# Designed miniproteins, single chains, continued (3): the designs that were tried, part 8

Each design is a single chain, and the fold is of that chain. pLDDT is the mean over its residues in the fold that is shown.

## One batch from the design tools (miniprotein)

Design m8265
Fold by ESMFold2-Fast:
Structure m8265 (fold): chain A 63 residues (1-63)
Amino acid sequence: MENKEKAIEAARKLAEVARQKGIPDVAETAENLEKRAKESTDPEEQKRIYEIAEAMLKAVEEA
């Protein structure tokens, strides 16, 4: 439950920041991560999606 909510939120934030910076490939990846997070029932997959979204967000913010 908690992992899924965090993964969805992180993916949504990544998509928004990527769109603001004009990085469409990252925005598309973030939308796919959000979809996977919503469909996932595996807490480990949800945690991994969150970690990927957070890592990508840091990279986009530094770009």
Scores: mean pLDDT 81

Design m8266
Fold by ESMFold2-Fast:
Structure m8266 (fold): chain A 57 residues (1-57)
Amino acid sequence: SEELIEAHNEAIRLLKEGKSLEEIREELSKRFPEDVVNFVLKELEKDPNTPLARFAP
């Protein structure tokens, strides 16, 4: 649970800094398990208020 919160906060920080989904995945994968990274990225893609819409085709 703490890892999920930390990974999610880090992903949001990187996204606000203008990092791509690929760059966010790579950075999170250095610090967190793959299942945590995949869960966090899925949640960001699902949130309509997250500016990820501009990264979807």
Scores: mean pLDDT 72

Design m8267
Fold by ESMFold2-Fast:
Structure m8267 (fold): chain A 80 residues (1-80)
Amino acid sequence: SPLEGVAVMVRAVAELEALRIGVEKNLDPETIAREMKRVREDIERLRSLGYEKTADRLEAEYDQILKKALEKHPEVEELI
């Protein structure tokens, strides 16, 4: 449904911003990994709903946050 797509999109954007802040605030690596997995699931859900371009954009943001998370917490790689 259109409402489902909008809800997932808003959630994914909010999750990415929360992750960006969490990485900077030294959130524990297990929490970072769990939240990264959740965002990945929402991005894949958007892709499955036909929001390909939005999913691609959010995936690029996800990759930038993951890079910063791995620089601060290399152990996150073992958990995702």
Scores: mean pLDDT 86

Design m8268
Fold by ESMFold2-Fast:
Formats: sequence, C-alpha cells, structure tokens
Structure m8268 (fold): chain A 71 residues (1-71)
Amino acid sequence: YSDEELARHKEQVEEMIKEVEASNILPPELKKKVLELLERALKEIEEGKPEKAHELVAEAQELIKEYFEKK
C-alpha cells in the first residue's frame, strides 16, 4: 500500500466508525462488536498493517450482513 492508499483507507474507516456510532439501527451488542473491529482496523492502518485492517473491516461488514440476512 502507498501512503496515499493508507490515508484513504484511514479516512474510510474513520467515516464508518462515525456512522456506526451515530446509528441506532444495530442492536447495542452488535454495534459494540462492529465498533471494536473498526477501531482495531484503524489502529492496524496507523501501524502500517493495511491488509490486517482490511480483514477487520470485512469481519465487521459480515457481522452487519449476517444480522440483516438472518434476522
């Protein structure tokens, strides 16, 4: 990943965190898990591990998808 790509990914994760925090659509327990994954992804990007951050974002997205598809 380039520095430009890292900056873009960081901004995307920060926006996701803000949107999830502001949202009341997700159950509190699921919201907490999603936020924990996104916050960890942000830290991994800051530590220069964008691939690990991408995995964490994917896990958060799968949790949201599973909630809407199984419920």
Scores: mean pLDDT 78

Design m8269
Fold by ESMFold2-Fast:
Structure m8269 (fold): chain A 74 residues (1-74)
Amino acid sequence: MERDVLAALLEIVLAIFKINGEPQEAIDLLRKAIDAVEAGDYETWAELLEQAAKLSDPETAKLLRHLAERVREF
């Protein structure tokens, strides 16, 4: 998956976080994850998604962990 596509997916997830009223700390972690993927730092991106998942609702946490696992396959 290209970096631009990963960044776009994270922007959609960030918009969902804002709509659901997720904590600002989780939103800030997603913004850092977008920056990391744009820089090509996929390991930091995966770690930031795991941190955001711990602050999120169970359904959102599953989505974030799924995204982290998929990127680690490449």
Scores: mean pLDDT 73

Design m8270
Fold by ESMFold2-Fast:
Structure m8270 (fold): chain A 65 residues (1-65)
Amino acid sequence: SSLTKEEIATAARVVAEGVKAGLLENTAENVAKALHNARRINAGQPLSANDKPLKEDVELAQKIL
């Protein structure tokens, strides 16, 4: 249920690379989505296009950025 510091850093880096490539904007919401996806994968849960990050994930993303 908790992400490692390395997984968090990787999620932030992936978003930063996407921003540099012009594919997405550097927002806490995009980082939160990456963190949410990593958490679900680690828990063995399927990913869904309808999955929205929780407010807690957005707050964590803002602290990482």
Scores: mean pLDDT 65

Design m8271
Fold by ESMFold2-Fast:
Structure m8271 (fold): chain A 61 residues (1-61)
Amino acid sequence: SMAELEAEIERLQREAVRALARGDYARAATLLHELADKLEEMGQPEHAARVRASADRVARL
C-alpha cells in the first residue's frame, strides 16, 4: 500500500541520517540506494535519481 511505502521511505531516511551522523558511510550509501528504489516504486524517478547520486558520493567518503 502507499501508506506502507511512505512509512518505509521515512524509516530509510531516518536510518540513513543516523548512519551519516556516526560516520558509517558504507551503511548510509546502502540505505540511500534502498531509499531510491522505494522512491521509484512511489513514481518519483527524478527524486530517486538524485538520491542515488547522493549515495554514490557518500560511498566515496
Scores: mean pLDDT 90

Design m8272
Fold by ESMFold2-Fast:
Structure m8272 (fold): chain A 67 residues (1-67)
Amino acid sequence: SAEARAALDAAIEAVKNGDYETAISHLGRAARADPAHAERLAQLAIKVANGTDKDGVIAELEALRAA
């Protein structure tokens, strides 16, 4: 959906900028807009909150956006 795509774009930029609180908020918005990916997005939000695997998180979010 357009809402899920916009939320993923915003989350990617927030992660790149180190704004993890904003990134987690946008990941929650993406999960609500696209429930099929909600569990994967929740796992990515946990990684963001823990400050782990920033490059891997960005790569996974970009892949979800491209799908």
Scores: mean pLDDT 83

Design m8273
Fold by ESMFold2-Fast:
Structure m8273 (fold): chain A 114 residues (1-114)
Amino acid sequence: ARLPAADIEVNVEGDLSADGVLHIRALRVLGDGKEYPSGLRGAEAFRGMAEAAARAAEELGVAGLRALAEFFRYIADTEEGILFPVGGGFEALAQLLADALGIPLEVAREILRA
């Protein structure tokens, strides 16, 4: 069976302050030439996502999950909230992370849902 050739792209938008701090503003998901809807996700959700990714990194031994945990923790520590994919964009991001990191799709969903 041939996998669907959906072009999934993840864009991270941010600005660098004069103090050298990168402020992430949005994580956007595009598929089939269209942007998926985004909603505001707060710092506490990113903290939960960081903790879930760190736990999965220890349980599965996947270095990419530790990097993901550090990324979400950075967002939680620097921002009150950012735009994050919802609905189909959330599912596309979960699938992309599962495929890219070689982890089960349910683990990716649990991390992104935390």
Scores: mean pLDDT 83

Design m8274
Fold by ESMFold2-Fast:
Structure m8274 (fold): chain A 75 residues (1-75)
Amino acid sequence: SLVDELIEKIREELAKRPLSPRAKQYFDELIEKVKKAKSLDEAIYILTEGLLKHRYDPEVREVLEIALKIAEELK
């Protein structure tokens, strides 16, 4: 599914980055939520909600912005 492709691409981006343990835990939990999404649009909604909640966290924000760009490219 497109959601599975999105998750694989997000995992590839996370693997390339020196993330703090806190950020790694956050993204592990976020990926589990995205896995339960029934559509790519629902996955985008989850990522957007995360970005709004973490707007003052540049480490998390940067990866979420990349994840949203990947999701848009899959449309």
Scores: mean pLDDT 86

Design m8275
Fold by ESMFold2-Fast:
Structure m8275 (fold): chain A 63 residues (1-63)
Amino acid sequence: GAEAEAEARAAEGLRKGLADLPSLNEVQLRVALADAREALARSTDEEVRELARELIARAEALL
């Protein structure tokens, strides 16, 4: 359903964000961090939550 499709897109977006992380500038890192925090807050999917936590930790380490 639409919810499962949204979670799948969120997971894909987070994986792309993680891959791109080393090439992002500070403004882009802050946007990625905000998006990951939003995904963590709204998602009930464990894979999305784990990917969001990983992105948050790595983005914060780069700031």
Scores: mean pLDDT 83

Design m8276
Fold by ESMFold2-Fast:
Structure m8276 (fold): chain A 68 residues (1-68)
Amino acid sequence: MMSREELEKYFEEKLKEAEETLPEGLVKALRHAIEEALRAVDEGKMSVDEALEAVEKFYELILEEAKA
């Protein structure tokens, strides 16, 4: 089970990969989704697991949009 600190590190690694491969607009969208998810965890509105799932699903949508 992932800690809040491990989640943030995982998201930083994903964002770094996205910065190398995706257009700036999609990278900004991903960064915003990550910030909102981490904020929700910090405010107790979302679990670490829920935040991970939400960002991973959003990342899949971004990858599909990048190919279109």
Scores: mean pLDDT 81

Design m8277
Fold by ESMFold2-Fast:
Structure m8277 (fold): chain A 68 residues (1-68)
Amino acid sequence: SVAEELLEETRARLREAAERGASDEELQAIFDEGAARLAALVSPEEAAEAGQRLAEFLAELRAEQRAR
């Protein structure tokens, strides 16, 4: 699905940014861009579900950075 593809694309971008030491502000911008694309391209229900999974992934990345 488009939602699944956008979720995986945004997760890959977030992981790559985190690995190169991107700021929390840059991670938030990548998340916001992904969420906006979901809202524009898929149903509100699909966007909410994918957005929640993306938010959980961002929280995990932030926890990993704090543990370093």
Scores: mean pLDDT 84

Design m8278
Fold by ESMFold2-Fast:
Structure m8278 (fold): chain A 57 residues (1-57)
Amino acid sequence: SSKLEELEKRVTEYLKKNPNISLEEARDYAVKLAEELGLSRGTGETIGVLKWYEIHK
């Protein structure tokens, strides 16, 4: 799996475990994880926002 797939998986799992998390908190978590995986801050922001909306539709 790519590092991007790993980011998406871990963010999704985290949001499912923390269903009351705000959009800002989800974005911040995804940014932190993206940086740990060697991805850009912008990638973390994008994935955090998209995954938050997928769960909170």
Scores: mean pLDDT 86

Design m8279
Fold by ESMFold2-Fast:
Structure m8279 (fold): chain A 67 residues (1-67)
Amino acid sequence: SEDPLYLLVKGAELSKEGKDEEGAKLMRKAGELGVPPEKLRNGGKMMKEFGAEEAAKAAFEQARKLK
């Protein structure tokens, strides 16, 4: 079983390492598996500060889709 919050944390780690597209994929999956929109927005802000623009964009878009 995969914890959606673990995916969010892993996506953040990958984004910090410069693996922006892989981080973006994990952000989308975390949102689809039910991570709250507020946590996705907070993750997206952190990704933007790392310079991970695709991961940040994915997190913010997923948060908007979830309400």
Scores: mean pLDDT 79

Design m8280
Fold by ESMFold2-Fast:
Structure m8280 (fold): chain A 66 residues (1-66)
Amino acid sequence: MREELLAQIKALSAEMAKALKEGNIEKAIEYLNRAIAILMEGVRAGLISMDDGSRAMIAAYVAAMA
């Protein structure tokens, strides 16, 4: 459901941030592509908006980089 999709997007965004901290750009791109895929599926299904998903990704990224 909506909350579970947002939680998955946040988790993948946090993993992307960790990969970037390690200098692993390839792995960061893998996590980003997975997060985008889930976001697009959620938007298509009408469960989340693009804005909701993007905000969740950015918030999780910023928190993980702190």
Scores: mean pLDDT 85

Design m8281
Fold by ESMFold2-Fast:
Structure m8281 (fold): chain A 76 residues (1-76)
Amino acid sequence: SAAAEARIRARAAEFERRLPEFSDDLQKKIAEALARTPDERSRTLLLASINEAWRLDGEQGVRDTLDLYLKQLEEG
């Protein structure tokens, strides 16, 4: 639905606003994950997902989610 898409975009935008506040190594890891994500919709979903991970477990949640995501991309 349009409402669900708006919520996903809002969560992605919220996370993008936090990017400059993270350590340089984490910012690079986020950039790598986004670069390896094939389309704009999937990138938006990834950003929304890591925003939720950040809300639950802070920076550690972001790192753990990215590690799992990158591993899944490598394994297929």
Scores: mean pLDDT 85

Design m8282
Fold by ESMFold2-Fast:
Structure m8282 (fold): chain A 66 residues (1-66)
Amino acid sequence: MEGIEKEREERKEEDIALARDLVQKAMASTDPNEQASLLTAAGLLAASTFDEKTAREIIAEGVKGL
């Protein structure tokens, strides 16, 4: 077996971590256009993990930071 399950889990964790990093960058930004693009990218990354609960939490945190 190629360790596909492990690769999937690692990729999922990396995508979630990257999405959270993008949200933090959005919260630190003073440019509304940059905030919007970073939050959109974070939302897309979170959605790609197929984890709706985590995606909602990341987006909610970003919106609160605006």
Scores: mean pLDDT 70

Design m8283
Fold by ESMFold2-Fast:
Structure m8283 (fold): chain A 90 residues (1-90)
Amino acid sequence: SIGKAAAEVLKLALEDEVAEKELKESSPLLAEAIEALKKGDFDKARKLAGEAITRESEREAKRLGLDKKEILDQAAKHAAGLAEKYRAAK
């Protein structure tokens, strides 16, 4: 789910400085989400991270002519995989 992917991405940014930098560089909206999380604004952080994942998924769906739900499912899996990769590297 988008919520699960957003939570994993935000958790990763809190746990790893390199992951935080890479995630902030990947999306301005995600950078705002991470900064909101650091300030304790959890509702804003989740909302912005979810929006970032949704917008990128919509762009990919349009580019590839695929079902939006299928792209969202793949995006959620990709975000979870990134979190697992950074945890395994420690």
Scores: mean pLDDT 71

Design m8284
Fold by ESMFold2-Fast:
Structure m8284 (fold): chain A 69 residues (1-69)
Amino acid sequence: GNVEEARKHLEEALKSKDPIARAAAKEALEQLDKGDIEGAIKSLESALKKVTDEEAKKHLEKALELLKK
């Protein structure tokens, strides 16, 4: 997958007012720093069910799409 572009979308989600979106983005970035792409995908899929900020949700969904390629 395109990890560099996914990281940029996760960085945008960190700016969210939604603490669930920020926590999900931070966790995914930490997993990507460790090379755990599958862990990042799983964490993002779980968090997306609880995220309420639509802008952050779009960034997290785009990051997930990029990681699955």
Scores: mean pLDDT 86

Design m8285
Fold by ESMFold2-Fast:
Structure m8285 (fold): chain A 106 residues (1-106)
Amino acid sequence: LYAEKKYDEAIKLYEERLKENPDDPGAWAGLGYAYLQKGEYDKAIEAFEKAIELTREKDRAFPYSVRALAYVKKGEKEKAIEDAEKALSIDPNNLYARYALLQAKK
């Protein structure tokens, strides 16, 4: 209950931020993460796709890692592995990517 309210507030704040600047990859990643936490996996993936498109290759570890988590939650293991491996190639210490890869390979 309390966590759900926090994610609804986060979604509103990121939507307001994106209304002012739609080319903000951090806001898209934050919006996607909030949707991921609410179980809205398709909306999360769409937001992470925008974050990835707007982010330089070297800085894509985070949005790849959280999109991999969303794919794990949807049961799309192959896509989860691809995104997790991409995130780890950029940042081998990325905990979200390590977790997603472990879960996808089960």
Scores: mean pLDDT 85

Design m8286
Fold by ESMFold2-Fast:
Structure m8286 (fold): chain A 108 residues (1-108)
Amino acid sequence: MSEEAREYNEKGIELFFEGKYEEAVEYFKKAIELDPNYAEAYANLALALLALKKHEEAEKYFKKAKELLQGKPNPTLAAAGHAAPYLLMGDHEEALEVYKRVYEREKA
């Protein structure tokens, strides 16, 4: 993974937590352009797209993240996956809390 791709992903996460979902999407897309195998960036992109009600596009990128990880445990995919149902229910505040809680639990 390139350092630049990681920086774009981290900025995207900051924007996502600020509720700036459209800007977050652009930063996650930049991370993917720099590293097309960056599974975490695909998972975060999918979550931001769910917040924007782009459900079909979100499902596509969640699938891509899972394929890249080959079923291996990943804190970001776990966090995004657990947060996703709350975004589908329109509960954005709870989605952000669940993302942070699961991410902190799953990271080594």
Scores: mean pLDDT 87

Design m8288
Fold by ESMFold2-Fast:
Structure m8288 (fold): chain A 64 residues (1-64)
Amino acid sequence: SARLRALAEEYLRRAEAALAAGDYSTAAKHAMQAGVLAAIAGDEELLARAVELSRRAAEGGGTV
């Protein structure tokens, strides 16, 4: 659990960095990975942050 949480936090940091750089596709990918790991770890706070970053990445990345 602690190891999964640490990995989720790592992907969350990478997603935040990608979002700040305008790399919306990388941000969305890393946010999704963080969300999956946070869900498995049972960390609702990290899961909520991953979902929020996914939304922001989708908004910045434009439409299909």
Scores: mean pLDDT 81

Design m8289
Fold by ESMFold2-Fast:
Formats: C-alpha cells, sequence, structure tokens
Structure m8289 (fold): chain A 61 residues (1-61)
C-alpha cells in the first residue's frame, strides 16, 4: 500500500474514534481512490465497509 493511503487510513481511524464521522468518511473516500488507482481491490472493499460503518455510527449518535 502506498504511504499516502496508509496515512489517510490512520487519520480516518482517529477521526472515527473522535466521533468526527463525516471527516472519517472523507478520508477513507480519498484512500479508496488511491486503492482503486493502485489496483488494490481488497483495500477498496475494506474502505467501502468502513464508510458504511462510519455512516451507521453517525446516525446512531
Amino acid sequence: LAKKAQELLEESRRAFEAGRYDEAVELITEMKKLAQDAGELGLVTEAEQIILEARAAKEKA
């Protein structure tokens, strides 16, 4: 995984833990774009799952 994608994933995790779900979704969406460009289909799927979880958490909060 490109270093930039790793940084975005880490920052999105911190945003999610802080309750900043919209920011976490934005960061993961950028990571997903990088994963798609790199042909990392597994990471694309993981990013999509994280986006769904963050949106669900926001609705419950």
Scores: mean pLDDT 78

Design m8290
Fold by ESMFold2-Fast:
Structure m8290 (fold): chain A 55 residues (1-55)
Amino acid sequence: MPSAEEVLARLRALLAATTDPAQRTLLRVAIHELERHPTPETVAAAVALIEELEA
């Protein structure tokens, strides 16, 4: 499992690269949750979101 810092960096990079409003909203929510509650569950949820958006 990647670190919360690595996942946050990937979420922020993806947010900077995307212009889709729905995807930006999902990324902002994921960043907010991971910043407030850096748990294995929030890391896993953020990784799943990154994988879906990169697929």
Scores: mean pLDDT 81

Design m8291
Fold by ESMFold2-Fast:
Structure m8291 (fold): chain A 65 residues (1-65)
Amino acid sequence: ELEREVALAFAEMLLALGNIAMEKGDYETAARLYEQALSLLEEAGAPEDFIEEVRKNLEEARKKA
């Protein structure tokens, strides 16, 4: 599952960057990063609980952008 592992690692990096953008008030950038991370997490078959948490962060970023 090397490709899945790579996708998951990349998604984690995007989430970290998105969280940093949220902390700095760059909600537009955070929303874009969360959108990319969410797509990768869904393709990788990440746990639904984790995907739901990311969706909540994305919605918050979109509302503030």
Scores: mean pLDDT 82

Design m8292
Fold by ESMFold2-Fast:
Structure m8292 (fold): chain A 71 residues (1-71)
Amino acid sequence: ARERLRETIAAAKPGPGEKLPPELRAALGAISGRPPEEINLSPEGLLRIAEELARLGEDQASVDAYRRAAA
C-alpha cells in the first residue's frame, strides 16, 4: 500500500513545478518517506496520489489532494 504511494510520487516527479500546500506535502512525505520539499506534483499526479491515499485509509489527506488537484 505505502510502497505503491511511494512509486506513484516518484513517477509523478516531472510535474510542472506546482508547489503543494505545506500540510499536504508533509503528510505525503511522512507516508512515502520522501523529503516534503521534493514532492511537487501536477494536478493529474495529485489525483493519482489522492486515489492511493484513499486506499490507505488516509481520508483527510486524500480529500486535501483532490481539493488541490481541482484548484
Scores: mean pLDDT 61

Design m8293
Fold by ESMFold2-Fast:
Structure m8293 (fold): chain A 56 residues (1-56)
Amino acid sequence: SEVVLRVAARETGLSEETVRELIELYFEDREKGIEEARKHGLSPRQLESLARAVAA
């Protein structure tokens, strides 16, 4: 949902597009998603929480 992406972007300081791409990557390849998220300053737990929120 766009609301979840907007809130996540505000919380992380990333763009909504970057957050969406990281979540999509996480669903395609969990390990690559975690690695890429770490480069943007997101912990694995933060990424997993965001992916869960978007899937709900």
Scores: mean pLDDT 81

Design m8294
Fold by ESMFold2-Fast:
Structure m8294 (fold): chain A 61 residues (1-61)
Amino acid sequence: SSDAQAYNDLGKKLQGEGKLEEAEEYYRKALELDPNYEEARKNLAHTLELMGRTEEAKKLY
């Protein structure tokens, strides 16, 4: 959906700014609207890895 894409885009912007916890929030919102949104899932996993939350990231693979 367009709303899921908008949340994913906001997450990418925040991740680029180093705002990793805020990026996580928007990626999770994108996945709530579209659970099959692979780009948002991969972006969330990468963001969790950057925060050292590796075990949580593994659950998204």
Scores: mean pLDDT 88

Design m8295
Fold by ESMFold2-Fast:
Structure m8295 (fold): chain A 61 residues (1-61)
Amino acid sequence: SHHEEELIEKAAKLIESFMRDENISREAAEIMARYIAENSDADPEKLLEAAEKVIEKVEKE
């Protein structure tokens, strides 16, 4: 669906950005990617917000 394609594209861009960020580990980016992939049928905006919070906590801790 259109929303699924948009979510995947946004997720890919976020992952690519995080993987290039020296403060973000590859493991953190993979966690976000897997979370989004497993929940691709859910609300896209909520998935992105949840992924961002996970990344922030992993980076801080």
Scores: mean pLDDT 60

Design m8296
Fold by ESMFold2-Fast:
Structure m8296 (fold): chain A 64 residues (1-64)
Amino acid sequence: MKEIEEEAEKLTKETKKKIKEVEEKIKKEKDIEKQRRLIAELIAENLRKIGEQIDKELEARKKE
């Protein structure tokens, strides 16, 4: 149970770092529509990477 909590906390920290990167991109972009699209794309990509991380953990458990 604690293992799952620690993994969730790690994912949260990674998400915070990605949010900071998005904020920097927003500051450089002047077009609001482009900013919205970049934010949506980054969120989608981050969710996909989180899914890949979970899949790797499940595969590791199957080997054990």
Scores: mean pLDDT 69

Design m8297
Fold by ESMFold2-Fast:
Structure m8297 (fold): chain A 63 residues (1-63)
Amino acid sequence: SSVRQKILSLIGEILSIIGDIFDLERQLAAETDPAERARIQAEIAELEARRDALLAEMASLPP
């Protein structure tokens, strides 16, 4: 169904974003410069907002 295709697409995009967040969190853990830490935290926040938007879209779809 179109719903199944949409769900699979959203899952794929969400998983990709989770991977990107994980990579940035690993970079943040190794970073000691405050300015660069702030930049990485901002990138994580942007990705988390996109992840949450996609999760909300998925939750709005019929089962």
Scores: mean pLDDT 88

Design m8298
Fold by ESMFold2-Fast:
Structure m8298 (fold): chain A 60 residues (1-60)
Amino acid sequence: MEELRKAAERGLELAREALAAGDAGAGSTVAWHAKQMAEEAGDEELAREAEELYREATAL
């Protein structure tokens, strides 16, 4: 579980970097995977944050 949470946190960081660079495709893909990992880790707050990033990326 700890490994999944760390992977989700890293994924969120990468998704934010991709979105900041204007790469909505990479941002949405990474955010989606981060959400899956966060949900599997049981971290609902992290999963919600990833979902928000995914929504932002798909709205671009």
Scores: mean pLDDT 80

Design m8299
Fold by ESMFold2-Fast:
Structure m8299 (fold): chain A 66 residues (1-66)
Amino acid sequence: SEFVKKAEEYVEKAKEALENGDIDTAREYVQKAERYAIQAVLRENDIEGAKKVSEKIKEVLKEIDK
């Protein structure tokens, strides 16, 4: 789904921001990824894709909370 692809793009951007020590930008990208994952469920009924990207979002959030 297009929304899952967008969510995954923002997960990758969040990881890059974390590698650069930019925690605030990483949090913003995670929030964008979460919004796209929700849209994938609501507009495309892509529950499996949304679940997979949600797990990736959780991994990034664990790195932020270190």
Scores: mean pLDDT 83

Design m8300
Fold by ESMFold2-Fast:
Structure m8300 (fold): chain A 68 residues (1-68)
Amino acid sequence: SVKEILEKALEAVKAGAPVQEVLDLFREAMRQLTPEERFELARKVMEALASGDRDALIKVLEEYLKRV
């Protein structure tokens, strides 16, 4: 499920994995979403990237997981 993929992404970041690995898992999750949900997830990722902060990406993932 999308939730399981995103949970794995969050665990990877917390374990010290590269941000690129998290983004790859994000891309995998997007394949299972509707076009509307895909746009929402992409927008959140872009917001985190604009901040330039890895911790911001972690927070976005945790907040999104509350809704999925």
Scores: mean pLDDT 73

Design m8301
Fold by ESMFold2-Fast:
Structure m8301 (fold): chain A 80 residues (1-80)
Amino acid sequence: MEAERAREAAERARGSPAAGAGAEAAAAGAEAAERGGSSLEAGIGAGLGGIGAGVARVAGDEEAAEAAAEAARAAGAAAA
């Protein structure tokens, strides 16, 4: 469930290169954790998603920033 949320958010973040890259990392991390992989990968993905959201926000891409932040939150939840 969290991996699907992160993936949908990553697709919405594609409007910004920084938000898109961060959200893709968050989605990949969430997917890995849900498959029984490492929660560390989800944690790293959440951090990268947060950085991408911050960069996009500073650039004025608020929709992409919100999408990347959502992907980061989903990855963080998968890491827990």
Scores: mean pLDDT 78

Design m8302
Fold by ESMFold2-Fast:
Structure m8302 (fold): chain A 61 residues (1-61)
Amino acid sequence: SELEERLALVSSASPEGQLSFMIFEGAERKDRELLEKALKKAEELGNERAIEWVKELLSKL
């Protein structure tokens, strides 16, 4: 759908959209390296909620 295409575009284009994609992919695959990369990106963006979320995901691996 048009909405899904726009969401994918935002996800690939914006730093925050890219971060969300990395978190979802890392959680789905249980990919520690991808989640650690997402944590670094969240810290660079100053996104406190994303930092907490990724840390919790990493603690469950």
Scores: mean pLDDT 76

Design m8303
Fold by ESMFold2-Fast:
Structure m8303 (fold): chain A 67 residues (1-67)
Amino acid sequence: SDAARRAELLERLEELVEEAKKISPAVEKAMRRMKAAAEASTDVAQMEDILANAERLLKAAKEEKEA
């Protein structure tokens, strides 16, 4: 169901916020904005796009910190 999918996407975004906290306040703030945008969305596809963008941002931030 859409409700179950939206809940799953929001839970994953919250996990990304927790991972971002370990990197920097700036990355955490960016992730929190993305989660807020997803929570305001009524479109599952838009929420999935937001999650994909959030995952790319976290990956890039981790790679930069580990360099």
Scores: mean pLDDT 85

Design m8304
Fold by ESMFold2-Fast:
Structure m8304 (fold): chain A 55 residues (1-55)
Amino acid sequence: MDEVVEEALELARQGNYEEAAKLLQDAGFSPTLAATALLLKGASPEIVRQVLAAF
């Protein structure tokens, strides 16, 4: 799970929000769990909002 969150965060930092959201969805993350996991990995609230918008 940690590796998936790190890969999703890297995709989001590159502006690939849809791919980041898809990766988290395919791994079974709810929007709330995805937001929490991304924040714990050091994602900005802005990046988290962009990824959640793609869910």
Scores: mean pLDDT 80

